# Designed miniproteins, single chains, continued (3), part 40

Each design is a single chain, and the fold is of that chain. pLDDT is the mean over its residues in the fold that is shown.

## One batch from the design tools (miniprotein)

Design m9375
Fold by ESMFold2-Fast:
Structure m9375 (fold): chain A 81 residues (1-81)
Amino acid sequence: SVEALRERLRSLSVPERVEATLAYLRRLLAESTDPRFRAMLEAMIAELEELVANKAPDSVLQRAVDLVLALVAHAERELAA
């Protein structure tokens, strides 16, 4: 769950938080059959990978992780309804 991931991220550095978030998104993508949710996950993975490749500052990476997790948590709630 996003809640379990957020708890784990508290003890990690920003680069480790990005890698843990990417691993979580890739797992959701592998498990999901909903085409809209898959498209959203693919876009989020691509954006995080681009920020890492461009050596974005930790503040930008942390904001991206926070936004991604908030959006995934919202989408997971909607898909469960």
Scores: mean pLDDT 86

Design m9376
Fold by ESMFold2-Fast:
Structure m9376 (fold): chain A 67 residues (1-67)
Amino acid sequence: MEEKRQQVIDYLTEKLQTVAKVPPERARRVAEALVESDEEDQLESLEATVGPEEAEELLRKVREILE
């Protein structure tokens, strides 16, 4: 459980840095906040940061990791 949560945080932190050019420390904080949010809030936050197409792909990968 904790291991999958950390994988999601690491994945989102990397993608926020590479796709949205977010600095590493801020990317980690955003990723941690996203993991604690519901799916609707996660989608809205990601759409604002990376755009709708990338947001859907990121959420798909997050769901795969958590399964």
Scores: mean pLDDT 77

Design m9377
Fold by ESMFold2-Fast:
Structure m9377 (fold): chain A 64 residues (1-64)
Amino acid sequence: SHELSNEVGKAIGAGDKEKLEKLAKEFEKEVEKDPKDKQSLFTLAQAYKALGDEKKAEEYKKKL
């Protein structure tokens, strides 16, 4: 949702890795339900890049 995407952006800006990891897991569940949700895929790519997981970030980016 738009609200969760905003929370990810705030967590990235604050450097809150614990909250960012929790939000990423929630978005992974949304992508499992709707693999074509480009907004959730883009948000996950950004979240994993901010967490330093470049491999997962690239995987979600390739699905866009």
Scores: mean pLDDT 79

Design m9378
Fold by ESMFold2-Fast:
Structure m9378 (fold): chain A 60 residues (1-60)
Amino acid sequence: SVEDELKKLAEEFREKLYELNKKYEEASKTDKSEANKILEEMEDYKKEMEERMAELEAKQ
């Protein structure tokens, strides 16, 4: 079902984002340049996740 696929995809992206967020928080206290790079990576990931979830929901 689309609902089950959305849940799986959301959990997959959530785990990846959690790891990136953890790296961002660590870097933000030691290396501003690296933190900014991770932040952009997270924003790109969030956008891709939202687009993918929206596509799955639209397809039913």
Scores: mean pLDDT 79

Design m9379
Fold by ESMFold2-Fast:
Structure m9379 (fold): chain A 101 residues (1-101)
Amino acid sequence: MLREALEDEEYKKIFEESVKKILEVFKEGAERADKIEDKEKRRQAILKIVGLSIRGIGDVMDTIVRGKKEGKSVEEIKKETEKIVEETKKEMEEEIKKLEE
């Protein structure tokens, strides 16, 4: 009971930290997209990074829920969520770059 409560707080912390990182990546992507001079391409870039942010947050949630159910350690779940954040950043950068050209 006490141990389970402590494990729930650690999973919550991983989720909050991952969401914060995705929002920071979104902010960086939005600042880069705002420099696109073509109004329609800029709009498309913003819509794509919004969608990627929502997907990334959903993937983090799924990873935590499934990892906890499968008995993965807090450390293993944290590494998997960090990978999702990195993949989200890479996809945002690639989508913005396509619309800059």
Scores: mean pLDDT 82

Design m9380
Fold by ESMFold2-Fast:
Structure m9380 (fold): chain A 65 residues (1-65)
Amino acid sequence: HMEKEKEEIKKEAEREILDNTSLPIALAYSVLLRQEVDKASTLEEAKKIAERIVEEAKYNDKLLS
């Protein structure tokens, strides 16, 4: 079971989103992040999903700012 490692991945990515985006974007993408990372079957997949969602959050925050 990779639950502890997935939780660390989610916490690190969520912190990066919170530190780099506005609150509405951060809240929306934090929910998406948790759902998508939980679907990952491997730690490598979880890290790739988290990185993608962090970059999407940052990109969309810049577009809506």
Scores: mean pLDDT 82

Design m9381
Fold by ESMFold2-Fast:
Structure m9381 (fold): chain A 66 residues (1-66)
Amino acid sequence: GLIEQALRLADEAIERAEKGDRSGALELVNQAMDLVDQAEAQGADQAAIDEAIERIYRAYLRTLSL
């Protein structure tokens, strides 16, 4: 589903950030957030949305530490 794809993109963003690819990591973070927004619009479970947002936020903070 959309949440599962968003979590996968967040994990990929962390990998990109760890390799020093800030631009690629930020693109993946933005894509993951877009998927979360789409899932919320479709009535996805709020707990699943909150978990995805936290994981995406962790990825975002990692990109900022570059």
Scores: mean pLDDT 84

Design m9382
Fold by ESMFold2-Fast:
Structure m9382 (fold): chain A 71 residues (1-71)
Amino acid sequence: MEEAKKLIKKIIDSLEEAVKEGRLTPEQVKLLNELKTAYENEDFDKAIELIGKIIPSKELVERLKKLVEEG
């Protein structure tokens, strides 16, 4: 749980920097705001799903799911 929470927070921080650099679409910014809400509510399943929509990487999503299942 701690490791998954820490990794999700790092992803959120990285995505917020991408917003500042103009690298995200308006749709991705909306998903990031939903991701931040899911993280604050400790809804990690929803947070992982939202990360997968913003960053289409199967490896990242599978790694996050495994960390949540192991914690």
Scores: mean pLDDT 78

Design m9383
Fold by ESMFold2-Fast:
Structure m9383 (fold): chain A 79 residues (1-79)
Amino acid sequence: PSEEQLEAETLMALGLIYRAIAKIALKNGEPIEEVLETYKKALELFEQARAISPPELRPEIDANIADVKAEIEKLKEQA
């Protein structure tokens, strides 16, 4: 793989990890503000991955961006 592809894949993997952390934190009853900050970190990582990603990876990254944005919006309604 290219350096750019490896970087995009790494950023996407980190985004998925932060998204998972946010979901676990929410289930454990952590403060909504802390959960929201973790989701925002996931979103930032996915957006960074999207910017450098080859076309083949973009649909999956875009789906994760959409999901995280929806999760953030839902939490903002509860905050």
Scores: mean pLDDT 87

Design m9384
Fold by ESMFold2-Fast:
Structure m9384 (fold): chain A 85 residues (1-85)
Amino acid sequence: IAAELAKPVASKSAAELAALEAALRAALARHPTNATAWRLLAQVLAAQGRNDEALAYLVKGDIELPVLKLPTDEALAAELRALQA
């Protein structure tokens, strides 16, 4: 799938995804307000097939940065469908 292969996270091996997860968790321990790190962690978890955990971290990122909150439950549902598809 060409679009998947264009994404560096989706192109990585399981070992590389695990290393990225550990690095992102360490970064979030230092900077819990970093929305980019929360969203990247969610993408790494989704790439591993851990979609429920990916959703939890996406929501956590929105809680830490209220300015970046999703405007509706419908917008959140659309992002979830994108992560699960």
Scores: mean pLDDT 59

Design m9385
Fold by ESMFold2-Fast:
Structure m9385 (fold): chain A 62 residues (1-62)
Amino acid sequence: EEEKEKKIEETLLKYDNEVRQRVDELIAAADAGDPEAARELYRISTEYFKEFNKLKEKLKKE
């Protein structure tokens, strides 16, 4: 039980770090007035929450 929770946390942390780097780049571009960067930032935010929940469910089921 605890081992499973720890594995979930580690997997989510790794995913979060990868997404964070891309988000930082898009924030900089959006701040510079790039509308495509702003659009992609919105999409990544939506995908992040969706993927996070999906990954969480998958790890819990295992």
Scores: mean pLDDT 70

Design m9386
Fold by ESMFold2-Fast:
Structure m9386 (fold): chain A 99 residues (1-99)
Amino acid sequence: DGVRRLAELAKKMDEAAAEGKEEEGRRIAAEAAALLAALTRDEAERQRVLGEMLGLILGHPDVARMGELGRANDVEGLEALVLAASDPATQAEIRALLA
C-alpha cells in the first residue's frame, strides 16, 4: 500500500532529522514527494492520501475518515479529529506540523 510506504518514509525522515542527517533527510523527502505524485492524479486524491498517511502515523482508529476529510479539504475537521485523540503536549506538536 502506497500510503503505508509514505508513512514509513515520514518516520525515516523524523529519524534522520533526530540524528542530524540533513542529506539523508532530503533524499527521503524527495522519494516521498515522487511517490505521492505517482499515487495521485488530482488535488482531492492527494489530500485523501495525505489524510490517511497522517492517520497511520498517529495511530488513529479511523484512517479512512481522515482520508475523507482530506479529500473534502476539511482542514478544521481533520485537526479536530487529530486533537481529540491526543494529549496536550502532542496537540501542540500536531498544530505546529499542520501550520
Scores: mean pLDDT 69

Design m9387
Fold by ESMFold2-Fast:
Structure m9387 (fold): chain A 105 residues (1-105)
Amino acid sequence: SEKEKVRAKLKELIEFLQQFETELRRAYVAGDEEKIREILQKLIEYLEKHIPDLPEEVASKLREFVERLKEILETKSPREAYDEALQLLRELMKFLVEEMEKLGK
C-alpha cells in the first residue's frame, strides 16, 4: 500500500540520520573539525536529494531542517555546529517517528 511505502521510506531516512549522528560523534571525539563540516555538508546534500520523494508534510519539515543546517555551517564554529546539529537531528528523528506512527493508525 502507499502508506507502507511511505513508512518504509521514513524508516530508511531515520536509519541514515542515525548513521550521520554516529559519524558526527566520531569526528567530534577525534577533534576533526574539518570532518565535522564535511559530514554536515553531506547530510544537507543527502536530505536535498531525497526531499522530492517524500510527502509534502515531511518534505516541508526537511526543508526547514536543511535551512537551519546551512545557517549553522555559515555562522557557527565546528564544535558549536556539532552541538546544534545533534539537537536538530534528534528533533527531526522524533518528528519522523511520530509521522510513521500516524501512518500505522
Scores: mean pLDDT 84

Design m9388
Fold by ESMFold2-Fast:
Structure m9388 (fold): chain A 66 residues (1-66)
Amino acid sequence: KLEEEAKKYKMLADSYEIKANRYRLQAAQATPEEAAVLQAQADHYQKLSDEYRKKAEELNKKIKEE
């Protein structure tokens, strides 16, 4: 079921993007040492979000083609 798979990847992408944004906001208000760790976490979750977003987009393109 390509539609269910695409929806799952979109939800994962959205979830990871929210986590990335939370870590970025925490990093902005943290000490430089804490900010470095929080920024690394934000970058990690942003990468996961981007990856799943791309997978969802590729599946949606396949769904459009009959």
Scores: mean pLDDT 83

Design m9389
Fold by ESMFold2-Fast:
Structure m9389 (fold): chain A 68 residues (1-68)
Amino acid sequence: MKLKEFESKLAERLLSLPEDATPEEIIQAVREVLKEYGLPLPSDEELKQFVKELAKKIGREDLIEKIE
């Protein structure tokens, strides 16, 4: 399923980001995965919401603080 594969790939990408990753690097990583799957780029607010939910799920809550 496209959504589950996208979520898995995004989770891998977020897990690979260093703890000192900038907000710009986090958002860029998400945009890169979206582009790879041919998905339209949502608003920054919708992207942040999705990243926050996924980061919490994978245990990278440090990323949530950075993108807000």
Scores: mean pLDDT 74

Design m9390
Fold by ESMFold2-Fast:
Structure m9390 (fold): chain A 78 residues (1-78)
Amino acid sequence: MADRLRVEALGELMERTLREQGEEEAARAAREAARKALEEGVTDPREVARRMLEAARRAGASEEALERVRRAVEEFLS
């Protein structure tokens, strides 16, 4: 339960950070990757974050936006 809530909060943080960088399509791709991971039973926040970052990169997010998201994830998971 706690891990799922943490994944949901992390997903919201990553989506918000991508939108703040103007990466709307990457934010949508990241959100869908998080939903798919949770549907498959993946609840490890670090693994969900990795899948979301990969989906954002594949959707065309800039390296600057991806680095911003990585920093936010590291701070959240610390």
Scores: mean pLDDT 82

Design m9391
Fold by ESMFold2-Fast:
Structure m9391 (fold): chain A 87 residues (1-87)
Amino acid sequence: DDILVEMRKALLESKTVSEFLKKVEEIAKKYNIDPEELLIRFLEEFYGLSKEEAEKIVADLKKHAGSDVDLREFLNKKLKEIYKKKN
């Protein structure tokens, strides 16, 4: 899945939420897919999230689209909250 490989690279290479979202938008444009749909699908496949859980993370990411919030810290916090509830 070439699109998911590019999404994984975007995640690993991005320092901030804003930088990651810009890369996601470019990938979505390249593959003619909606950026939110692409983000939801990526979170489901790479983190084992449900569609509802992925949609909540996407909504929070969009709130930080114009900020230099650290991507890894943001995702780690959100994923930890979700995984803790599954136990």
Scores: mean pLDDT 81

Design m9392
Fold by ESMFold2-Fast:
Order: C-alpha cells, then sequence, then structure tokens
Structure m9392 (fold): chain A 70 residues (1-70)
C-alpha cells in the first residue's frame, strides 16, 4: 500500500506533522486494518517515538471496538 509506505517513511523521518496529516484521514476513511495500525505502532515504538506509538495504538483500539476516533 502506497499509504503504508508513506506512513513508514514519515515515522522513520520523525515527521510528526506528516504522520498526523496522513494518519487521521486514513483512519476516518478506514483505509488501514487494526493489524496495520498495530504494525505502525510497533515501528514507532522501536524507534523510541512513544507518543506516535501510543497515537497508533489508540487508532487500532478504536477500530477494534468499532468506535469513531473522537
Amino acid sequence: SALLEELRRAIAARDHAAVARLATPAFEARQLSVEQWEELARLAAGLGDRGTAEYFRWMARALREGRPFR
């Protein structure tokens, strides 16, 4: 997925603004699975970016529970 590759690059670059711009619309449009959000969270955690990792874990949980992001 082009979106997944863009998110992986933004996470690796520590570009928090790009992560937010890409992730929020993708979540609202349900473009990524729970497993894909969890994979992105693990990537961010592995890079020491706890805030981004927690952001993606909340998205994965919201999808798993069938709730909107807000």
Scores: mean pLDDT 83

Design m9393
Fold by ESMFold2-Fast:
Structure m9393 (fold): chain A 87 residues (1-87)
Amino acid sequence: MKKYSKEELEASIKVAMAQIKAGVLKTTDPELYAKRVAEVRPKVEEAMEKRGITDPTTIERATLMAVAGVPLDEAVELAAREVEAIK
């Protein structure tokens, strides 16, 4: 629905901040970033599979949020919301 401007802004800010944090980690410690991605990606893929989501872009978005320190459940929910809105 189109009536989510406040929720959309809050979600967008949260996602943007997580992506910035992940980008900073990738730039300052690319080896640690790669290890963190390898650690959390299988967990994100498992959680997404339970929701029927196989889109690599959605999985990557949740993975970046989790690497940035967003709780796994929250990262998956925020990324999955975009797919669930498509009907």
Scores: mean pLDDT 74

Design m9394
Fold by ESMFold2-Fast:
Structure m9394 (fold): chain A 100 residues (1-100)
Amino acid sequence: AAAERRAQAEALLAEGERLFAEAKRLGDEGVRATREVGSAVGQALMQQMLAKVEEAKRKYAEAARLDPALAPRAEANIEEADRYMQEAENEFVRAAALSA
């Protein structure tokens, strides 16, 4: 039923948002670890962050596919994830330079 597809799509958006929250935690920890411990530890956490962001983006894309009415929300969530990735990468590079 259409209602079942909408519920599944909304669940995928929620799962994507959960994964993105985990990604933000990993990214923040990666930047902090780079400043406090070293860039190698920070880089490992940043790689985990990138994997979680890509998984979140896949969930958002699947949600939009199942319910096109959710496409604007999924697109906004993907744009937020991409902006966060750029900000986290910039902060990681800055932290690595300061810890050198």
Scores: mean pLDDT 87

Design m9395
Fold by ESMFold2-Fast:
Structure m9395 (fold): chain A 70 residues (1-70)
Amino acid sequence: MTPEMEKFLEQIRRAMDAVNEILENSSSPEEMRELAKEKLAEMKAAGEDELTINLFSFLVDTEIWVMERQ
């Protein structure tokens, strides 16, 4: 595996870990939205990679959307 591929996989893992943290620490769509906003602000402030931020945003929005429909 190349260093470039390792970086990409790390970005994906960080996005997935962030989503899982939100899922584990929230019990409602409203709580998920609030925690997601806080996490996005933290990631942006920390200078996180744009791909990681975009993946996190997409995944967490999808999870919220699914939960709201149940």
Scores: mean pLDDT 81

Design m9396
Fold by ESMFold2-Fast:
Structure m9396 (fold): chain A 78 residues (1-78)
Amino acid sequence: MTKEEFIKKVEELVMDPSTSAQVIDVLKAAGVEVPSVRTGDNTPSYEYARVVMALRKQLPTKSEAELKAIEQKLKALQ
C-alpha cells in the first residue's frame, strides 16, 4: 500500500463513528498531535475534518517505519 493510500485509509477510519475513537487513540500513542474532537453518532462532520487536516499535515512527515508501526497497531484493533 502506498503512503497516500495508507493516509486515505486512516482518514476513512477516523470518519467512521464505530472506529474513530480507537484510531485517534492509536495516533496519539504514536505521537501524532490530534485535535480534541467528540466521537459518536451525533458528532458533526466538520469535527472530523479538523482531524483529517492534522493527519494530512503530520502523516507525510513520518518515516516509512513509523507509518508501518501505526498500520500494525490499527490492524490489532480489528
Scores: mean pLDDT 71

Design m9397
Fold by ESMFold2-Fast:
Structure m9397 (fold): chain A 95 residues (1-95)
Amino acid sequence: SLEEALERVEAYLKEQGLPDYEKDVAFLRFLLEQKGKVSIDELAEKLGIPKEELISTLRNLQVAAERAGAEELAKLIRDVLDQVEKGSDTIEIKK
């Protein structure tokens, strides 16, 4: 499940000792709670980063999910990343 996938990513990030991992976990939880469309502005604000850093941040989160064995979450992040790279102001969260 996506909830179990999130738990694996949280454990992985915590074990790596990365600063601000709690913010990354909160962002992933935010994605799981969405129904329908979310603006790129809201994604950047939730991560606390400039829009220009959103693509690199999403790529890093995708890699973390893959390394944690959280395949369902990695797939969701890949879909979000693809939509952001297409230059849309709004993305759709597919669960």
Scores: mean pLDDT 81

Design m9398
Fold by ESMFold2-Fast:
Order: structure tokens, then sequence, then C-alpha cells
Structure m9398 (fold): chain A 90 residues (1-90)
């Protein structure tokens, strides 16, 4: 199913971008730059979650996509927690 595969690839790319920015937010020096990376991570992860949910509704592959949604939601929650630690001495 080429259409499903292309849409899934778009969602996976958004997730990858979110993960990359979450890592940069943890490893980059400077509070402002770290916040910018975490904000971008959340934006990309929100896009990935939206796309996975759209795929689940359209194609009914809920089991497969449910795991991907959980992974994206978990990373989003961790990213928000990491962002909150900026300026708290962690």
Amino acid sequence: DKEFEERLKEAEEAFRRGREHAELGRTTVGAEVRRQHFDLAVEHLDRAIELYRELARTYGRTEELEQRIREAEALRAQTLADRKRIGLGE
C-alpha cells in the first residue's frame, strides 16, 4: 500500500525531527537555544501524533499505529519535563 507507506514515512520523519530536537535541547549549551529546540521538538511530535491518528482512522491499522502514538506521546511528555527543568538547576 504505497499511499499508506508514504503517509507513514511523513509521520515517521516528523517523529525523527522531534527526537532530534529533543536531543539537541538536552545537549546544547544556552537556556534560550535549549528552549527553542524543545519547542521545535514538541511541534514536530504534535505533527507526528496527528499524522499517526489520521492514518489509524483512514486505514484501520490501529494496533501498529497505537504503539507509534504512545512512543511520540511519551517523548513529548519527557520533552516538556526537560524544558521545565531549564533554570531549575538540573
Scores: mean pLDDT 86

Design m9399
Fold by ESMFold2-Fast:
Structure m9399 (fold): chain A 83 residues (1-83)
Amino acid sequence: MERALELAVKAYKQVKENPEFVLEEEGFLSDVEQAAVAYGIAKGALDAGYPPEVLEGARVMLEDARRSLTPEQIARLDEALEK
């Protein structure tokens, strides 16, 4: 979980700075790590106030990520991203 949290925080920050840089990640990630990164990207887009067109995609990404994560994992992600 620690690596997943770290990757999510990094993606969240990069989305705020350079949206196109971290819009999509597949690569060599576990399901949990991929879901955590998607969660970070989606929350980063929401917090940065991206255009409505981007927010629709972010909402879908967030929902899909939540399906791959436990409630406890989501709580840890929310805490890490809020700080």
Scores: mean pLDDT 70

Design m9400
Fold by ESMFold2-Fast:
Structure m9400 (fold): chain A 94 residues (1-94)
Amino acid sequence: MEEEKKKAIEILKKELGLSEKKAEEIVEFYEKVYPGEFTAEKVYLEVKLIMDTLKLTSEELEKKKPKELWAEMLSSVTGQDKEDVLKALEELVK
């Protein structure tokens, strides 16, 4: 698990231009949301999908908390209210 976390942080920094702090926040959030399903590739692909779907730059992503990124993505694809999705994610990651 630790090696996969390190790989995820490095991939997010190199491929998506994220800061180490933001990459670490994303990795910790992903592990809480998807316990036992963590790989560096899965984290990278999901973040890339969020950026592509929401048309976010690296600078825009740096300004958002991971729970907000996932809430916006899920709201966009499901049609659910963003605030309702955000509350559900907050309960999940507590």
Scores: mean pLDDT 80

Design m9401
Fold by ESMFold2-Fast:
Structure m9401 (fold): chain A 92 residues (1-92)
Amino acid sequence: MEELRRRAEEALERVRRAKSLEEAKEAMDEATRAAIELARLGHLEEALRLARELLRAADVGAEGFSPAEQRELAIHATGAALRVIGTVLDVE
C-alpha cells in the first residue's frame, strides 16, 4: 500500500517535470496504474485524490509544450482520471 502511494507521488512529480509529451504520458500511465490498484484495494479516497492530482500535474507539466502537445496531454490526463473514477465506482 505505502509502495503504491510512493510510486504514484513519484510518477506525478515526473509528470510535472516532464520535458517531452512521451515522458509525461509514461509518467501519467504509471500514476494511473498505481491509483487504480489503490482503488481495487479499497483505498477509494486516496485513488480519487490521485485522480485530481493527476489533472493538476498535467496542467503544470503542459506549460513548456506546444498547443498541440498540451491538447494531447489534456486528453490523456482526462482519460486517465476517468479510468480511476470508473474503477472507484465499480468497487463502490
Scores: mean pLDDT 83

Design m9402
Fold by ESMFold2-Fast:
Structure m9402 (fold): chain A 108 residues (1-108)
Amino acid sequence: DLELLGSLSAEEFKSILEDRLKEGMDLNQPLGDKYNLTYLHYAAIVGSEELVRFLVDNGLDPNAKDANGVKLIDRPDVHGRTPLHLAQENGHEEVVRLLLELGADPNA
């Protein structure tokens, strides 16, 4: 949940990611929440360039395609918003730039 993730220290967050990866979690899948958010959506909402880089460094592939050929970085939430849309809507210019550098489609 976003509020829970936002209250975690960097070390607690990393520990949770490590445990979930050990259980076969794929960082390229949705969080399993009611909004169908990915970790990139979360990083875009909070405006954390450092979190985006951390996720990529730990196995998130922004260009991994789902069964429909949609790249993870372009995957919409239940409201049709991509990580790029959320970063733009929240005014997170550095995250917008980083997502575009990682291959986000501004027309997705």
Scores: mean pLDDT 73

Design m9403
Fold by ESMFold2-Fast:
Parts: structure tokens; C-alpha cells; sequence
Structure m9403 (fold): chain A 65 residues (1-65)
């Protein structure tokens, strides 16, 4: 769907912009972006919240390393 494609693009852009500074911070910001998009696109919110949780967990793991 267009919503899924827009959400994917926004998350990818967030990752690219922050990855040059900190991979852990990039994943955290991607998780925040996914959560925000879940509020904007209720029809795919469950998928976006799950994606956001995955990004946050990955970011926490990198920050702990």
C-alpha cells in the first residue's frame, strides 16, 4: 500500500541520516519514526509498532556493546 511504502521510506531515511553519527542512535530514531507513523496510519499501526519495538531493541543492544 502507499502507506506502507511511505512508512518504509521514512524509516529508511531516518536510518541513513543518523547512521553516519551513531548506529545505535539511528535505530532509536527509526523506532520513534515507526511509532509516529503508527499514529498517522492506524490501518497499519500494529505492524509499525512491532517494527518500532524491533528497532528499539536492536539500538539498545548496540548501545550496550
Amino acid sequence: SSAEEAARRAVEETLRRAAAVSPAEALRQAGDTARQLGREYPEIAATLYALGADFRERGAALAAA
Scores: mean pLDDT 79

Design m9404
Fold by ESMFold2-Fast:
Structure m9404 (fold): chain A 86 residues (1-86)
Amino acid sequence: MEELRRAYLELSLFAAEAIKEIHRVYQEALKNGDKEKALKKIDEILSRFEEKVQEFIERYPELREYAEQILNFLKNTAKYYKEKIK
């Protein structure tokens, strides 16, 4: 299904962008030492992505399992960077 494949790609691209943003926040924290601000920014990135995932699941129920897997991957990535910042 072309529409579903496009939705999968869109969600994957949003996930990739969120991961890149988390990495940039981590690098900024290393440069300026503002750990608290970095941790809050990572949480904000996660919250925005969680909202996006819920919107996708409502539009494309067939994508629920895949969307949840991508969200869990992003949560694990965020946890990894938060532990490195702490």
Scores: mean pLDDT 83

Design m9405
Fold by ESMFold2-Fast:
Structure m9405 (fold): chain A 65 residues (1-65)
Amino acid sequence: SAEEQAALIARLERALANARRLGMDEAAKLYEQAIAAARQGDLATAERLAEEGNRVGVREVIERE
């Protein structure tokens, strides 16, 4: 639905802003791709890319400490 798409985009935009603030460059790229997919209505691809971004972001933080 349009409401589900809008909610996903808003959530992804917050994730992207946080990734950029924390210097998670690879996670940020994946969130940008997820937002683009969500805007095209491909919610399945958007969710997959967001999950990849979350996993990559966690790895980027762990590898710095």
Scores: mean pLDDT 83

Design m9406
Fold by ESMFold2-Fast:
Structure m9406 (fold): chain A 62 residues (1-62)
Amino acid sequence: MSEGRKLLNRGIGLILRGIGLQFQGELLEKQGRTDEAAALKAQGERLIREGRELIREGEKLL
């Protein structure tokens, strides 16, 4: 298995998890848990950014 493929798979996984956290944050916001929602959305944004960076690095190795 190539290193590029490993980075792509990990990057995709982080993006999907980050999107999931964004949706959970929206649900918490609807429940009035604004501070918890903001924290979860921030975590999701970080995972999406990290995933995109891993995809970019993986593409360089393919």
Scores: mean pLDDT 85

Design m9407
Fold by ESMFold2-Fast:
Structure m9407 (fold): chain A 81 residues (1-81)
Amino acid sequence: MEEEIERLKKLMDKVVKEINTLYKSLGEDGQKKIEEINKRVEETRKQIEKASPEDAVKLLRQALRDLAIEYYNLKKKLEES
């Protein structure tokens, strides 16, 4: 369980970094989105600190799904532009 939590945290950090990189290319509107994502990620990290290992994994998996969908949609939008 601890190894799974560490793996999911590293994956979340990687996805956040890539989303932030893509949004930086969109200027001021992108910066606002970066701030929103960073706030959501910070709130998720605070919830994980208070959660059981099982609940931490569930929270991380949900956050990762939401971030992956946003990353995929953003990447597709940029490829169409």
Scores: mean pLDDT 82

Design m9408
Fold by ESMFold2-Fast:
Structure m9408 (fold): chain A 69 residues (1-69)
Amino acid sequence: MEEFAKKAYEFGKKVGEEIRSKLDPEKYRAEALEVESDVTEGLVLQAIDPEAGAKRLAEAMEKAKELIS
């Protein structure tokens, strides 16, 4: 459980950093902020309910993939 929670947290931070690094903030501001919000919410949920947090982070991952591809 601890190992999974740590991996999920690091993954969420990595997704946020990748988006901020790859996307033009001016051009993709709304989309980037939406994904950052979802990642942040997922990380907060991980502390309260790891299952709900994992689901939220998975949703953020799908949005990130759609933005990058």
Scores: mean pLDDT 67

Design m9409
Fold by ESMFold2-Fast:
Structure m9409 (fold): chain A 74 residues (1-74)
Amino acid sequence: SLVDFFLRHTPFDRAAAEALAAAFRRLPREQQVPFLLSVARVSAGELSRLTGLPRSTASRAIRRVYEEGKPYVP
């Protein structure tokens, strides 16, 4: 789950991770992938599970972020 992802990759407790997950869901779709990649480097499969994107779409999104060399996109 998204909450478990934040618990695994941040020092936040569950309440903070749940708040972060809620904030993430309010982000525009275009910002969601760069945001997750700014927290941790994830596989296309994991990104697909976290966002609901098809795996092929997740794979392309990861490649674009890495190719652009941006650790974070606002």
Scores: mean pLDDT 75

Design m9410
Fold by ESMFold2-Fast:
Structure m9410 (fold): chain A 83 residues (1-83)
Amino acid sequence: SSSQLSQLKQQADQLREQAKQAEEQAKKLFDELTRLGQEAVRNPSLDDAEMAKRLTDAQNQYKSAKDKADQLQKQADELEAQL
């Protein structure tokens, strides 16, 4: 039905917008991860365990955000394929 088609299109558009926002968040997290890596090299007097935790946490946050963006794009693609 035209109503179902319109609803799927709206859902796909919403998912693509969410994917775009998630991609932007992933980029910011990647930039922060890069900054932390550079800081670790410049300041070897920082506690190794604390720095390793910060780097691991930043890596996990980036990976999570990137995976979310990819999943949202895939969901949008699957919905559009039904149109």
Scores: mean pLDDT 83

